# Ledger of designs, part 17: designed miniproteins, single chains, continued (5)

Each design is a single chain, and the fold is of that chain. pLDDT is the mean over its residues in the fold that is shown.

## One batch from the design tools (miniprotein)

Design m16560
Fold by ESMFold2-Fast:
Structure m16560 (fold): chain A 85 residues (1-85)
Amino acid sequence: MLSDEEKKQRLEDVVKLATNQARRLASSNPSLTDEQIEEIVKETRDYAEKKGQELFDQNKVSDDDLMKLYNDSVNYAKLLIDKKV
C-alpha cells in the first residue's frame, strides 16, 4: 500500500509528464505564438492538477488511474491547440 506522500509524488510526476507533453505538442505547431503555447501549457497543468487532486481524494492512484490522468490531460491539451488554430 502506498503512503500518502508516495501517492502525491506519483500524481505530481504524471502532472509533470502531461505538462511536458502539452508543451511539445503546442511547440510543434507553427501556427501558435509563444504566448498561446504558454496558455495551453498552463491550462493543461491546471486541468491535470485538479483531476489529480480528485484522484488523491478518492484514493484512486493505481497505474490505470495514472495512465487515464495522463491521457485525459494530453487530450485536453490537443483540444486547446485545436481551438487556437
Scores: mean pLDDT 85

Design m16561
Fold by ESMFold2-Fast:
Structure m16561 (fold): chain A 94 residues (1-94)
Amino acid sequence: SKEEILKLLDEIIGILEKAVRESTDPEARAVLEGMIDRVRALKALVEQGALTPEQVLAFLDDLIAEAQRLKELGYEETADKVIELINKIKELVK
C-alpha cells in the first residue's frame, strides 16, 4: 500500500535524523544527511506516483548500499534498523 510505504519512509527519516543529532563524526553526519535527502526525494516521487515498482526497488537497493557504509563508520544499529525498514518496503512493492 502506498500509505504504508510512505509511513515506513517517514520512520527511516526519523531514525536517520536522530542519528544526525547524536553524531559528532563529520563523515558519518555527511552520509546520514545525504541518506535523509535521498529518502525524502524517494518519498516525494512515491507520493506523486512518479516511479514504477522496479524503479522504487532500484532506489531502495541504492539506499541499502549507503546504509552498509554507515556500518563501516560504526553506526551498525542505525544501519540495521534502516535496512530492516527498507526490506519491509521492498515486500510491499512486490
Scores: mean pLDDT 88

Design m16562
Fold by ESMFold2-Fast:
Order: sequence, then structure tokens, then C-alpha cells
Structure m16562 (fold): chain A 73 residues (1-73)
Amino acid sequence: SSSSALKALEEKRKKLGRQITEDFFRGSAEELAKQGDEEAREGIERAEKSDDPEERVRLLGEGVEKAIINLLK
């Protein structure tokens, strides 16, 4: 009984964690895109076209990383 409850809680935790991670990177990319960064904007556009949550996080993260590099040069 406890094992089934723990698995249900773990699945809910993973789903919430993925949503929080995606929301965090999306918010970061949106702010950078508002500041005129094209890499952040492209990351958002590519993520919006993907139906895979892991791919969306990767694309948003890549856009944010490239935007940060642009700020640091």
C-alpha cells in the first residue's frame, strides 16, 4: 500500500518539477527576448513547435545559454 502511494507521489512530483523547470526557462527566455536577444526568441519559437516536454526545456535552455553568452562578450 505504501509503495503504490509513494509511486503516485513520485509521478506527481516529477510532473510538477518538469513544469516548474519549463516555466523557469520559458520566463528567462521571454525576458531575454524582450531585451532584443534573437537566440532567446528563436529558442521560444522552436520550443512552441515541439510537443516533447524534454525537448522544449532543452530548446529554451539553449536559447537562454546563448543569450547569456551574448551578454558576456
Scores: mean pLDDT 81

Design m16563
Fold by ESMFold2-Fast:
Structure m16563 (fold): chain A 104 residues (1-104)
Amino acid sequence: SVLTYRMMLEGLPLEDVVSWLLNGGIHSLPRSERLNLLIAAVESKDKRIREAAVQSLVDMSKTEPEETLAILKEALARVESEEDKQFVLSLLAQRDPALYAQLQ
């Protein structure tokens, strides 16, 4: 669940969480768990975790573009904070304009 990943992200050392996300930790998870992790990471109070989550999506889009787009659309629909949504969208526009264009 999203709560399980929120607890994991809050309980682990920041450097370990960021490193795990940037080194493809999300790719080792089943699709449903990738969604839960991304929602929890995007809603994180720590900007480095939020940035690492967006970078994980950019990296995943290079190998699994259709799955990445589907997970991203669902995650954005389920994220409650407009500030968190805008952060993700702004960073995607900067790091992967092609992926961003597919969202709108």
Scores: mean pLDDT 81

Design m16564
Fold by ESMFold2-Fast:
Structure m16564 (fold): chain A 112 residues (1-112)
Amino acid sequence: SFKKKLEELKELIEKLASEEATEQDVEDTLNKLKELLEEILGKKKASEIIEKALEKVLPEEYSKYKDKLEAEKAAVLGMLREIAKELKKVDDEKAQELADLLEEEVEKAEKK
């Protein structure tokens, strides 16, 4: 089930990075990320990491993009990068697998 959730998140990030992405894809990506983080870290620590990542990336990305959807997409990708850095510090195999996936998908998105 965890590997299936990782694959679902990967597909969501790839779609989010595309020109066909919608506001629903932003929500779906954040919800799947939260589900995986809760499974690895528990609800309290997952919420803390997500909130810290949002606080860090939202102001900069919204000032950079005039289009709301493009700003939200960029903010989510920035959050994924910040969350991956935090997960790499966790001594847990699932945390490392999620961190690696987030880094790979963000790198691919930045090249498009």
Scores: mean pLDDT 82

Design m16565
Fold by ESMFold2-Fast:
Structure m16565 (fold): chain A 65 residues (1-65)
Amino acid sequence: GEEAAKRAGEAAKSRGGSEKGAESVAKGLLDAGGTDEQMERGAEAALRAPSGSQAGAAVLSEAGR
C-alpha cells in the first residue's frame, strides 16, 4: 500500500528525480490501485533506469504490469 508506493517514489528520487516527482509517482501508484509487489517492481525498475527523468517513467511502466 502506501509504504510500498513511498519506497517506489524514493527510488525514483534517488536517481536524480525531484521531491514533487517522487510524490507524483507514489500518488499515481496508489490511485491506480497497484499491489505492493507491483510497486516493489517499480522501485527496482527506477534503480535500473539510466537517468532520473527515465526513472519515474520506469516505475509507472513496470508497476502497471
Scores: mean pLDDT 70

Design m16566
Fold by ESMFold2-Fast:
Structure m16566 (fold): chain A 70 residues (1-70)
Amino acid sequence: SAEAAGEAVVEAVVARDLAAFDAAFAAFTKATPHTPRSVQLTARAELRRLMEEPAPGMRERVRRAVDQLR
């Protein structure tokens, strides 16, 4: 589900696992091509908060994900 894939994206950011992030974000975007705007806004807000203390490689991935969820 999109919700489970979204949780996996957040977990990958916290773990600073770049490969897990790439896989989880791809699953998230694939799970619901018509994801409701409210779900996209919630995911974007969570990812923005995580950018406050990001690992270097993870920062670029999170920024890209936030841009795609606009």
Scores: mean pLDDT 68

Design m16567
Fold by ESMFold2-Fast:
Structure m16567 (fold): chain A 80 residues (1-80)
Amino acid sequence: SSEWQRLLEEAEKVRREAIEIARQLLEAKLYDMHDKLVDLLTRLERAVRQGDAEAVQREIEELKKAIEEARKKLEELKKK
C-alpha cells in the first residue's frame, strides 16, 4: 500500500531525527528526556515490526512531540 510506504518513510525520518536528538540530550546530561526518547523509539520499532499502521502513526506523533520539547530544552541551554 502506498499509504503504508509513506508511513514507513515518515517513521524512518522521525527515527533518525530522534536518534540525533537523543545523542544531544545525553551530551547535555538531560537523562530523563533521553530515556523518554529511547522508550518512544522502542515503541515505534515494535509497531513497525507488528505491521500496525494505526500504532505506527500514534508513535510517530508522540515521538514528534517529544523531539519538539527536547529541541526547546536544548535551545534554552545553548542561550544560558
Scores: mean pLDDT 87

Design m16568
Fold by ESMFold2-Fast:
Structure m16568 (fold): chain A 86 residues (1-86)
Amino acid sequence: ESRNALDMAYEMLLSVSPASLHPELEKLYQEIKKFPDNVAALTMTEMMEAIQKYLQKPDYDQGIAEAREILKRTKEELELLKKEGE
């Protein structure tokens, strides 16, 4: 049930996201599927915040760059969580 909510949230996120960010979003989404539902939900919220910042920026290049930085940090946080589990 919570997985269906994540899939719906991801589809909605892709519908409002620029195509240039789709590969990075897909990579993160595949990674969060490997984590517990609470971690996956938090990571999805961070991805949504990155896209919201892009949508609110008047400058396209700045919006993309800021979104990419947030997505990069989110990925680094997931890698740290994997390391803590070992």
Scores: mean pLDDT 76

Design m16569
Fold by ESMFold2-Fast:
Structure m16569 (fold): chain A 91 residues (1-91)
Amino acid sequence: ARAAAEAAIERAERAARELLERTGDTQLANAVLAVVQGARLLARAGKHDEAVAVAQRVVDLVRDYLAGKLSREQTIQQLQALADEAVAALD
């Protein structure tokens, strides 16, 4: 549903803000926001379930990075792959 996609995207945007506030890493926060924009494009295209899935994976990646489970390099690589996946899903 559209409302579920909007809620998931808002959660991902909050995750980007928390990441910036806790780390000061503007480049990493911008990488998160790029994926969030991909999720917004999916939602606008009516692909609400795909938008929720992408946004949820962003939240999980940020959580794992902040918990020390992922390196900065691994997090950036996975965010870039997720952004590419979101763009491909616009077909």
Scores: mean pLDDT 86

Design m16570
Fold by ESMFold2-Fast:
Structure m16570 (fold): chain A 78 residues (1-78)
Amino acid sequence: SDSDKGLKGLAMGFITLSRLGSQQVIEQLGQQDPELARRGQEIMERAYKEAEELIKKGDYTEAIDTASLGYIEIRDLL
């Protein structure tokens, strides 16, 4: 449906933006502690891979939540 296409687009856009934000936080972490940057990178790779799989399954709301939690977890390393 048109609503499904819209929600998929929103989820994909959100995941892209939150991944970019996560990358910026990881760069900041790397200036303080390379090990924290490495942990952030691991969280990012895991969370956004899981979010992508949820998109493939049509679980758009869960994909957004997964990406959001990943970003928060990375930010909490600051």
Scores: mean pLDDT 86

Design m16571
Fold by ESMFold2-Fast:
Structure m16571 (fold): chain A 67 residues (1-67)
Amino acid sequence: MRDLPGEEQLELAAKGLAKLLETWTPTQVRDFGRNLTLSGRGLLARKIAELSSPEVSEQLKKGMEEA
């Protein structure tokens, strides 16, 4: 069980991405979630969903499920 240095940096990046996704369309948010999951970045996608509005979080989760 390896600790990942930069956990705070990951959270800051996820928070910034969550704010950015609020400016995107639901379709773009869903595609982004799917692409993150396919790229093996599921932890980042999950963290963004936790920090996003309910609507953005729901679209991200749908994209992650479609992967």
Scores: mean pLDDT 77

Design m16572
Fold by ESMFold2-Fast:
Structure m16572 (fold): chain A 69 residues (1-69)
Amino acid sequence: ALKGEEAAKYVEEQLKKAGVKLEETIEKALERALKARASGAATGLYDLLKGGVPKEATVKEALEVLKNL
């Protein structure tokens, strides 16, 4: 149950640790997070997709959605 600016920062930090760049699509970011075993980042990305964020959206766009939630 990730929400708000704190949730966005948490997901961003986990993605950076997994080597994901903010300019990548959610689909590519999720693949990288799974390969890096960054389960927190992968879960956050799945929650965004379930919430209706398109898989083609960038990680940066998805994090802005989390900040405004």
Scores: mean pLDDT 72

Design m16573
Fold by ESMFold2-Fast:
Structure m16573 (fold): chain A 118 residues (1-118)
Amino acid sequence: KAEEVATKLELLIEGLEGLIQALEEEIKTATGETKKLLEKAKKSVEQALKHVKKALEAVKAGDFEKAKENLEKARKDLEQALKYVEEAQKLDPSSKLNSIIDGLKAAIKLIDEAIKLL
């Protein structure tokens, strides 16, 4: 149980780091309101990453309650990031933003699966 959750959280950390890099690339070419929305999305993903790392440490320590709390916080952070990217997609449609949206949805699903195992 703990080892399965730890493996999922390690994969999630790599996925979130990849999403941060993808958002940084899109921010470089974005302007105006779209850029502001993507910067807010990046900040939310960075907050989610911090919560997932705390959840992983809690799992390794056997503190499954603290792991759940941090994963629930990470889920809310990613839901917020998803809303910002979806608004950016409405203002300036791109296939790259669709890939980021899909990645955020996949990350939320991994969190839900990890919480079910705790």
Scores: mean pLDDT 91

Design m16574
Fold by ESMFold2-Fast:
Structure m16574 (fold): chain A 58 residues (1-58)
Amino acid sequence: AEEDIVLAEKLKPSDAMALIILYHAGESDEDIANFLNKRGYNFTAQDVTRIRKVLGLS
C-alpha cells in the first residue's frame, strides 16, 4: 500500500537496518516500535508490521 511505503521512507537507513536486526533477533513489532520511538519516531506496532512488509520481512 502507498501508505506503507510512506511510513518506511521516514526511516533513516541506519534505523531501517536496526529494525531488520531486531526482527531477526526475534523482537516483537511492539518492542521494535518502542525502540524506534526512543530514537525520535512515532510508530505503532502496526506501523512496524507494515514497514517490515515493505522491506520484505514477513
Scores: mean pLDDT 84

Design m16575
Fold by ESMFold2-Fast:
Structure m16575 (fold): chain A 62 residues (1-62)
Amino acid sequence: SAEVEAILARFVAEVRALENPSLDEIAALHQRAMAALAGAPLAERRAVLFAINREIERKLAA
C-alpha cells in the first residue's frame, strides 16, 4: 500500500541519516517502525521490517 511504502521510505531514510548510532537509538527506531506498521498486513510488515533491518546491518557494518 502507499502508506506502507511511505513508512518504508521514511525509516530507510532515517537509518541512512544516522551517524555512529548507539544500540539504544537503533532499538528506538526499530520500535517506532514496528508501531507504525502495527495496522499493516503481516506479509507487508515482514517485508518492510526486513528491509529496515538490512539498512541497519549495513550502517553497523560501515
Scores: mean pLDDT 84

Design m16576
Fold by ESMFold2-Fast:
Structure m16576 (fold): chain A 95 residues (1-95)
Amino acid sequence: MEEEIKKKLEENIELLKKLLESKEHEYKEGLEEVLEILKLLLEGKLEEAEKLIKESKSEIAKSLGPLVEALQKGDYETALHGLEVLKEDIKKLLE
């Protein structure tokens, strides 16, 4: 479970880096906060990730709240599903 979460976080981070490099978006600041949150989650810094989400003004960054909550509760099935949905959303923005 933890190894699968780490792999999905790394996949989302790489896709999001490509998205930020390939397009200038009106949501660039929010997407950069999402990237920082995913990096904190990859490092196991769940409390720092939650704090960043709570202090963010970005709706996109705030949408990661349930993912961080699932990881904090050890609900790895919900966390994996959330990461899979995020991956598909990022892929659609790259096309």
Scores: mean pLDDT 79

Design m16577
Fold by ESMFold2-Fast:
Structure m16577 (fold): chain A 90 residues (1-90)
Amino acid sequence: MNREKEIEIWATVLALRRRMEELGIVDHRARAEIDALLDAIAQGNLSEEEKKEAEELAKKLTPEELLEKTEKYFGASESLVAVARRIAEA
C-alpha cells in the first residue's frame, strides 16, 4: 500500500477526533468508531516517523480538506461524514 495514503488516512482520523473535542461535537457513534480506529493506529505498521507526519498533517487539514478526506476514506460511515460536515460548517 502507498505510505502517503496510509499517513493521510491516519491524519484524517486524528483531525476528526481533535476537531470534535475543540468544537464540543457530541456523537457517540462517531466517537466509538474513532476510538476503534485510533486503537488500530497504535497496533499498526506505521513507523514513529510516519505517525509524527500524520499528526502534523492532521493539524494542517482545513475543515474542507478534512470533509473531502473523510468522504474519500470513510464515506460508508454516515456518522464520520456527518461529523466532518459539522466541522466544515462551524
Scores: mean pLDDT 80

Design m16578
Fold by ESMFold2-Fast:
Structure m16578 (fold): chain A 87 residues (1-87)
Amino acid sequence: STEEEIKKLWDELLELLKKEGVPEEVIEALRKRFEEMIELSKTDKEKAIKLLEQIEMEIALLTSNWPEEVRKKISEILKKIHDILLS
């Protein structure tokens, strides 16, 4: 399902952030915001997309000093989630 595909991509992203040393408290906060986005996607895709864009901006700030190759991988995962949500 669309929800399962998005969740799989999100879990991949969180594991990448965790591997790079993001604290568990930050990972859990991102997980909660992501679940809110998924719930919104069932009733209001526009609000879900807006929340995803806020999450994307927060992750970009969190990872701003990371190597470009890692930031690119993160952006590609987020783009895949965004593209699925728009479908």
Scores: mean pLDDT 84

Design m16579
Fold by ESMFold2-Fast:
Structure m16579 (fold): chain A 84 residues (1-84)
Amino acid sequence: RAAVEALEYALRWLREQRAAGKNAELIARAEALLRQLSAEHADAEDTEATLEEVARRLIPPLLEAMRAVGMDPEVIAEIERLAA
């Protein structure tokens, strides 16, 4: 559940940034990662365990993309805290 909550927070934040016209590169990277993971789990039954596994796989590369773009360290720390 923790990883799903962290992913939901990150996705909500990214949607707000897109609405504000900010961080287009990071949003594009996040969408590419989501598309890749969605394809890998296309035939999986949507269960709490499956969603947690997908979220757990997505969070580290998303956080690395955020760091690479120089995102606010407080936002990164909050996502890491939620994923714990």
Scores: mean pLDDT 69

Design m16580
Fold by ESMFold2-Fast:
Structure m16580 (fold): chain A 100 residues (1-100)
Amino acid sequence: SALERAREMLDRLDVALQELGRIEQELIADPNTPKEVRQEVIFQQASLTLVRMGLYLALKTKDEEGALRLVRRAREVFEETKELLRKYGLPVPDVEMPEP
């Protein structure tokens, strides 16, 4: 069901956000990291967090249509995040997102 996929996605996003948070802390600790790189990584973390909040809400309200849309959006935002990390030569979270 869409709600089961949303639950799986929420769990995978929690892992990805934990790994991204670790990367962010390393970037903050490195004085050689350009400000723009830090800002873009923080922005992607915020974007993933917002999608995660939407998935949580869909699960709590049993909104199957919202869950389906947010699973698709989570995949899109996570792919954008991976491309950003690759662009800057940063570690990419090895997390497989569920299908919508």
Scores: mean pLDDT 87

Design m16581
Fold by ESMFold2-Fast:
Structure m16581 (fold): chain A 61 residues (1-61)
Amino acid sequence: SLQDQLDALVAQMQELQRQIGAVAEQAKATGDPSLADELSRLGFQLQALGDQAAAVADQVA
């Protein structure tokens, strides 16, 4: 269902937010420049999931 799809997208966004937090902490601790690229990639994934969740939510409301 659309509600199940929305719930799944929200769960994926929460997982990505946790990963972003962990990578950001590691970047601050180590100064590793490769982690900046990782953060950018995760940020784009989160934005894409957010756009999908918004589209599904508009259909459920």
Scores: mean pLDDT 84

Design m16582
Fold by ESMFold2-Fast:
Structure m16582 (fold): chain A 78 residues (1-78)
Amino acid sequence: MVKFPVVPVRSGEEARAVLPPLEQAYTQIAQAVLQGDFDKANQIGTQAAQQLGADLETLPNDVAKQRAQDYLAQQQQA
């Protein structure tokens, strides 16, 4: 299982303030997941959630890998 930080508040202003550091955390988590380092990915996710005041979403390893690949592919193609 891999932990991803999620925004706990739905307000647009608070979401916008959290989005850039959340995006960086997602990139780091995605890289760790694709390397098979789920322990590091969980530590990054937990720390990012604590720093950003975000909640944690827990994903199965296979779902986390798929999400990580999609995220990094979109970031490289953007």
Scores: mean pLDDT 70

Design m16583
Fold by ESMFold2-Fast:
Structure m16583 (fold): chain A 64 residues (1-64)
Amino acid sequence: SKEEKELKIRKEKDELIAKGMSPLDAMQKLADKYLTDEQKQLAREIAEKLREIGEEINKKYGVE
């Protein structure tokens, strides 16, 4: 089911993070494994926007 797939992906993400991978890198690796090319493109666009927001926050407020 959809719920079983989500649980499996969540467990794999947690395992990668436990091995020392950053949450962003773990999500990117799982996206590459489980998403279609169209979904991967959308995920990349969202990730790029989130990075830009993070950079603007860091630049303006001095936070990481």
Scores: mean pLDDT 74

Design m16584
Fold by ESMFold2-Fast:
Structure m16584 (fold): chain A 63 residues (1-63)
Amino acid sequence: SQEAVNFETALLLRVTAIKMDYPDVPDEVVEETIREIKKLVDEGDFDGAREVLRRFEEEARRL
């Protein structure tokens, strides 16, 4: 759906912004986070996708 596409795009842009602010985050972690967000959005689990992003940001801030 268009809503799912828009939501996914917004979360992926946020992942990119977090990586720019925290360059020490490993590329593998960024790639895994993107895959997990896409999977959860495809499954209709928008809250799960937001939780993955939140945990990613918290982990990035610890580096």
Scores: mean pLDDT 88

Design m16585
Fold by ESMFold2-Fast:
Structure m16585 (fold): chain A 94 residues (1-94)
Amino acid sequence: SKIEQAREILNKGLEILNKANTTSGSPLSKIKEGLELIVEAVRLAPDDEEIVEEAETALSRLLELGKRVMPPEMVEYIEKKLEEVRAIREKALA
């Protein structure tokens, strides 16, 4: 099902972000890769509240951490991805 595919993609994206966040010097390209997978998961299952809430929570936490340690360009990128997730959720609930 689309929900099962979305869950697998979400878990992959979260794994990439967790590895990037816990390893000093992890390339920003890996963070972008994880973010794209999380957004893709939400696009596949926009009506699944658990997937969307987990994605939004992960991106919100990454944004708070990023504001302290990441370049402004990366913070803006994370903000754009969080906005995309929220827009997908709002459209699905309408």
Scores: mean pLDDT 81

Design m16586
Fold by ESMFold2-Fast:
Structure m16586 (fold): chain A 102 residues (1-102)
Amino acid sequence: MSADEVLEKVDEHIKKAEEAFKKEDFEEALEHLEKAKRLVRENREAIQSHPRAEELARRAEELEGIAALVGGVYALLGEEEKARKYHEVAEAAGELARLLRP
């Protein structure tokens, strides 16, 4: 698979994870983040030299930041189960961002 094809698929999975996250479909969001992480791991050396990798890393970090912030708010409200689900999305998004960067 070419670096362009891999990054196109990673972009698609990030978009689907963002959409699922907005609907509080945490299972679907996590599934797409895991698929993106797998694609990046399998093609890491080709991807790390690609200009789009930094753009996608920034989008994954944005999702991490939003998920962590909202999860923190739910934790303060005593919604521990909801807070945990947001934290799981934040963790997966952060790992994806790390994999996309050298």
Scores: mean pLDDT 87

Design m16587
Fold by ESMFold2-Fast:
Structure m16587 (fold): chain A 55 residues (1-55)
Amino acid sequence: AAAYNNLGIVYQSLGNLDEAALSYQRAAKIYSEIGDAAGVATSAHNLGLVLEAKA
């Protein structure tokens, strides 16, 4: 979970917004499966920022 969130941050810093979005979506799914509501919120927030940057 945390590894995918960190990977998303790396891709976002490189301007690879599609890979960043996928990484944050993957992190959110894993956090949701393990019941980590804070992790889901963090990953969803970061995903929202990437989607706004792509718009």
Scores: mean pLDDT 78

Design m16588
Fold by ESMFold2-Fast:
Structure m16588 (fold): chain A 65 residues (1-65)
Amino acid sequence: MLSEEEKKQAEELQKWIISRFQAKSLEELRELATGPKREEIIEEARKRGFSDAAIEYALETLSKL
């Protein structure tokens, strides 16, 4: 179970992914979470101070859309 802070980080990360990559559909979001861009997203999120737990939760949520 994620803490309130980690849940907030995951929500902020999801919003950043949508804006950064201009995702226009649920299919595009799933591809970002599971495809070649996944590693770039993880690295950038870590550099921005997101926790690994928040990153995993955000990407898992997007992959299930």
Scores: mean pLDDT 80

Design m16589
Fold by ESMFold2-Fast:
Structure m16589 (fold): chain A 95 residues (1-95)
Amino acid sequence: SMKEKLLKAYELIKEGKEQEAFKLISELLKDPENERILGRIVLRYQLEYNTEGATEEEAFEQLVKAVGEAFPEASEEEQRKIADLLWKYMHYGQK
C-alpha cells in the first residue's frame, strides 16, 4: 500500500539514505492515484493548516493532522513518521 511504501521511505531516511528515500517518493508520484493523495496532503497543509506566524512545531503538528486525515487507519506513530518524511521531502527533496 502507499502507507507501507511511505513508511519504508521513512526507514531509509533513518539509515541516512535520503536520496533513496526521495527517489522512492518520486516513483510513487508517477502513479496518478498516489500523486493525488500526496498532493492533497500537501495542499491541505499549505492552504488550510499553514497559519501565518506559526512556529515550525505548530506547522509540523498541522502536517501530522493532514496525514491522519489521508491515512485514518494509520497509528499516531505511523502518522508522525509519514509527516516527518513529507516534511523532509518538501524542504530537501525538491532540489
Scores: mean pLDDT 78

Design m16590
Fold by ESMFold2-Fast:
Structure m16590 (fold): chain A 100 residues (1-100)
Amino acid sequence: EEVDELEKLVRKIGKALREMDNLTEEQAKELASKVLKEAIETLQRILERRPDHPAIREALEFLQKVYEKLPEMTKEELKDALEQVRARLLGLIRDLYLEE
């Protein structure tokens, strides 16, 4: 269940990254803000079910830091940040698969 939720987030981030090349900086920020907020809310729900899981907490902290800095980012910095977010979520998916 948690893995499926995270895989859906990874796909949404990948789609957002592809769409950004055709968007203005402001449109890219709006899209990234929406996707990051959804990702943060999803990780918060997973952490509530697994409060002692350090990897989930670390991923959530990283995403929150990206979200806070988002208004100050250029389009290229935003794309790099989302690629880092996607990599972090893929790592978390791997960790959760190894626990099952």
Scores: mean pLDDT 84

Design m16591
Fold by ESMFold2-Fast:
Structure m16591 (fold): chain A 64 residues (1-64)
Amino acid sequence: MEEVKETIERITKHLIGLVKQGVLTLDQAKETLKRVIDDLSKEHNIPKSEQEKLIKEGLDKLEK
């Protein structure tokens, strides 16, 4: 779980940087983050409830 959370955090920070630089739209970054979290959750057998929480936390960070 720790490994997954660190990976999501790194990707989220990278996507925030790309949005701020104008390389990606916020909508594109949100879609990318959701796909990454879904893929990681399937690979690591993360429960749906935890996956939903990770998505909400990530999307909140992108909106700031």
Scores: mean pLDDT 79

Design m16592
Fold by ESMFold2-Fast:
Order: sequence, then structure tokens, then C-alpha cells
Structure m16592 (fold): chain A 104 residues (1-104)
Amino acid sequence: MTPEEEVELLRKELLEREEARLRAARKLGLDTSEYERRIELIKEGKIVIEVDGEEVVLDLRTTSVDEIVALAEKMGASPELIEDLRRASAADAALSLYYWQGTR
């Protein structure tokens, strides 16, 4: 798999998951504006990471593992998560951080 093919596969899988969350939120009568905004960014190959109340937008095609690790450290990620991110591809590391932030 090329790096470009990996980015597209991971973006497609993330998009399907977030669209499923949007559908669930709509059925529950929740505010969907933030889900819709995130989905539009994912369609562009971008994800949102929240750091210290500030929004950081990462482009899956250009973001480096070092940038993702630096963000994870600022967010208080465990040493185990940091090590896992360092061993991953940039796209996989970015998505791992994105999913981790959602677990709170």
C-alpha cells in the first residue's frame, strides 16, 4: 500500500464512522452542527485536534509524526500512547490521536 493509498483508506473509514455518529446524533435530537463541520473537513483530508481549548487542524497528507507526537504530549497523552504514535505512519498516528481525544 502506498502512503497516498493508506491516507485515502483511513480517511474513508473515518468518514464512514463520523457519518454514522452524525446519523445517531440526529436520531437522538442532538445538535449536529459540530459533526457536520468535522465531516466536511474529513472530506478534505483534514481532522480537528483540540489542545488546551484551541482547535488544531491537521492535513493527513502533510502532517508529520513529530507534529502529532508534540500535540499528544501537550494533550497529556500517556508514554505508552506516545510510543505507539512514534511507531505508526503519520496518517495512522493522526487518526489514533483523533480517536483518543474522543474517549476523554
Scores: mean pLDDT 83

Design m16593
Fold by ESMFold2-Fast:
Structure m16593 (fold): chain A 110 residues (1-110)
Amino acid sequence: SEKEKIARKILRIVQETFDKIYEIAKKNLSPEEYEKVKKILSLGFIKVQIEIYRAIEDPNITVEELLENVERILKDVFEKIKPYASEETYKQIEKVIKEGLERMKKVVEE
């Protein structure tokens, strides 16, 4: 199914986006701050996986709705990380999330 292929591409982009955020956090945060951010990212990723699964199983969920739900999750994750990151680290994470969202949007628009 075309929708399943698109959903799987979105999941891969989210995985790559989160991997880059983990790398930035590990490099720039204290061990204590990193553990807090790690938990936020892990819960965020679980939420994304649930939305991917729902979109694949439910024929009434469009790829556009899936993208909107993933975007909301990523924005929530970003806001929750904000208290633990310096302004410079926060800007690096914001850039990675924006690039990930742009890649996902292109997949949906194809």
Scores: mean pLDDT 88

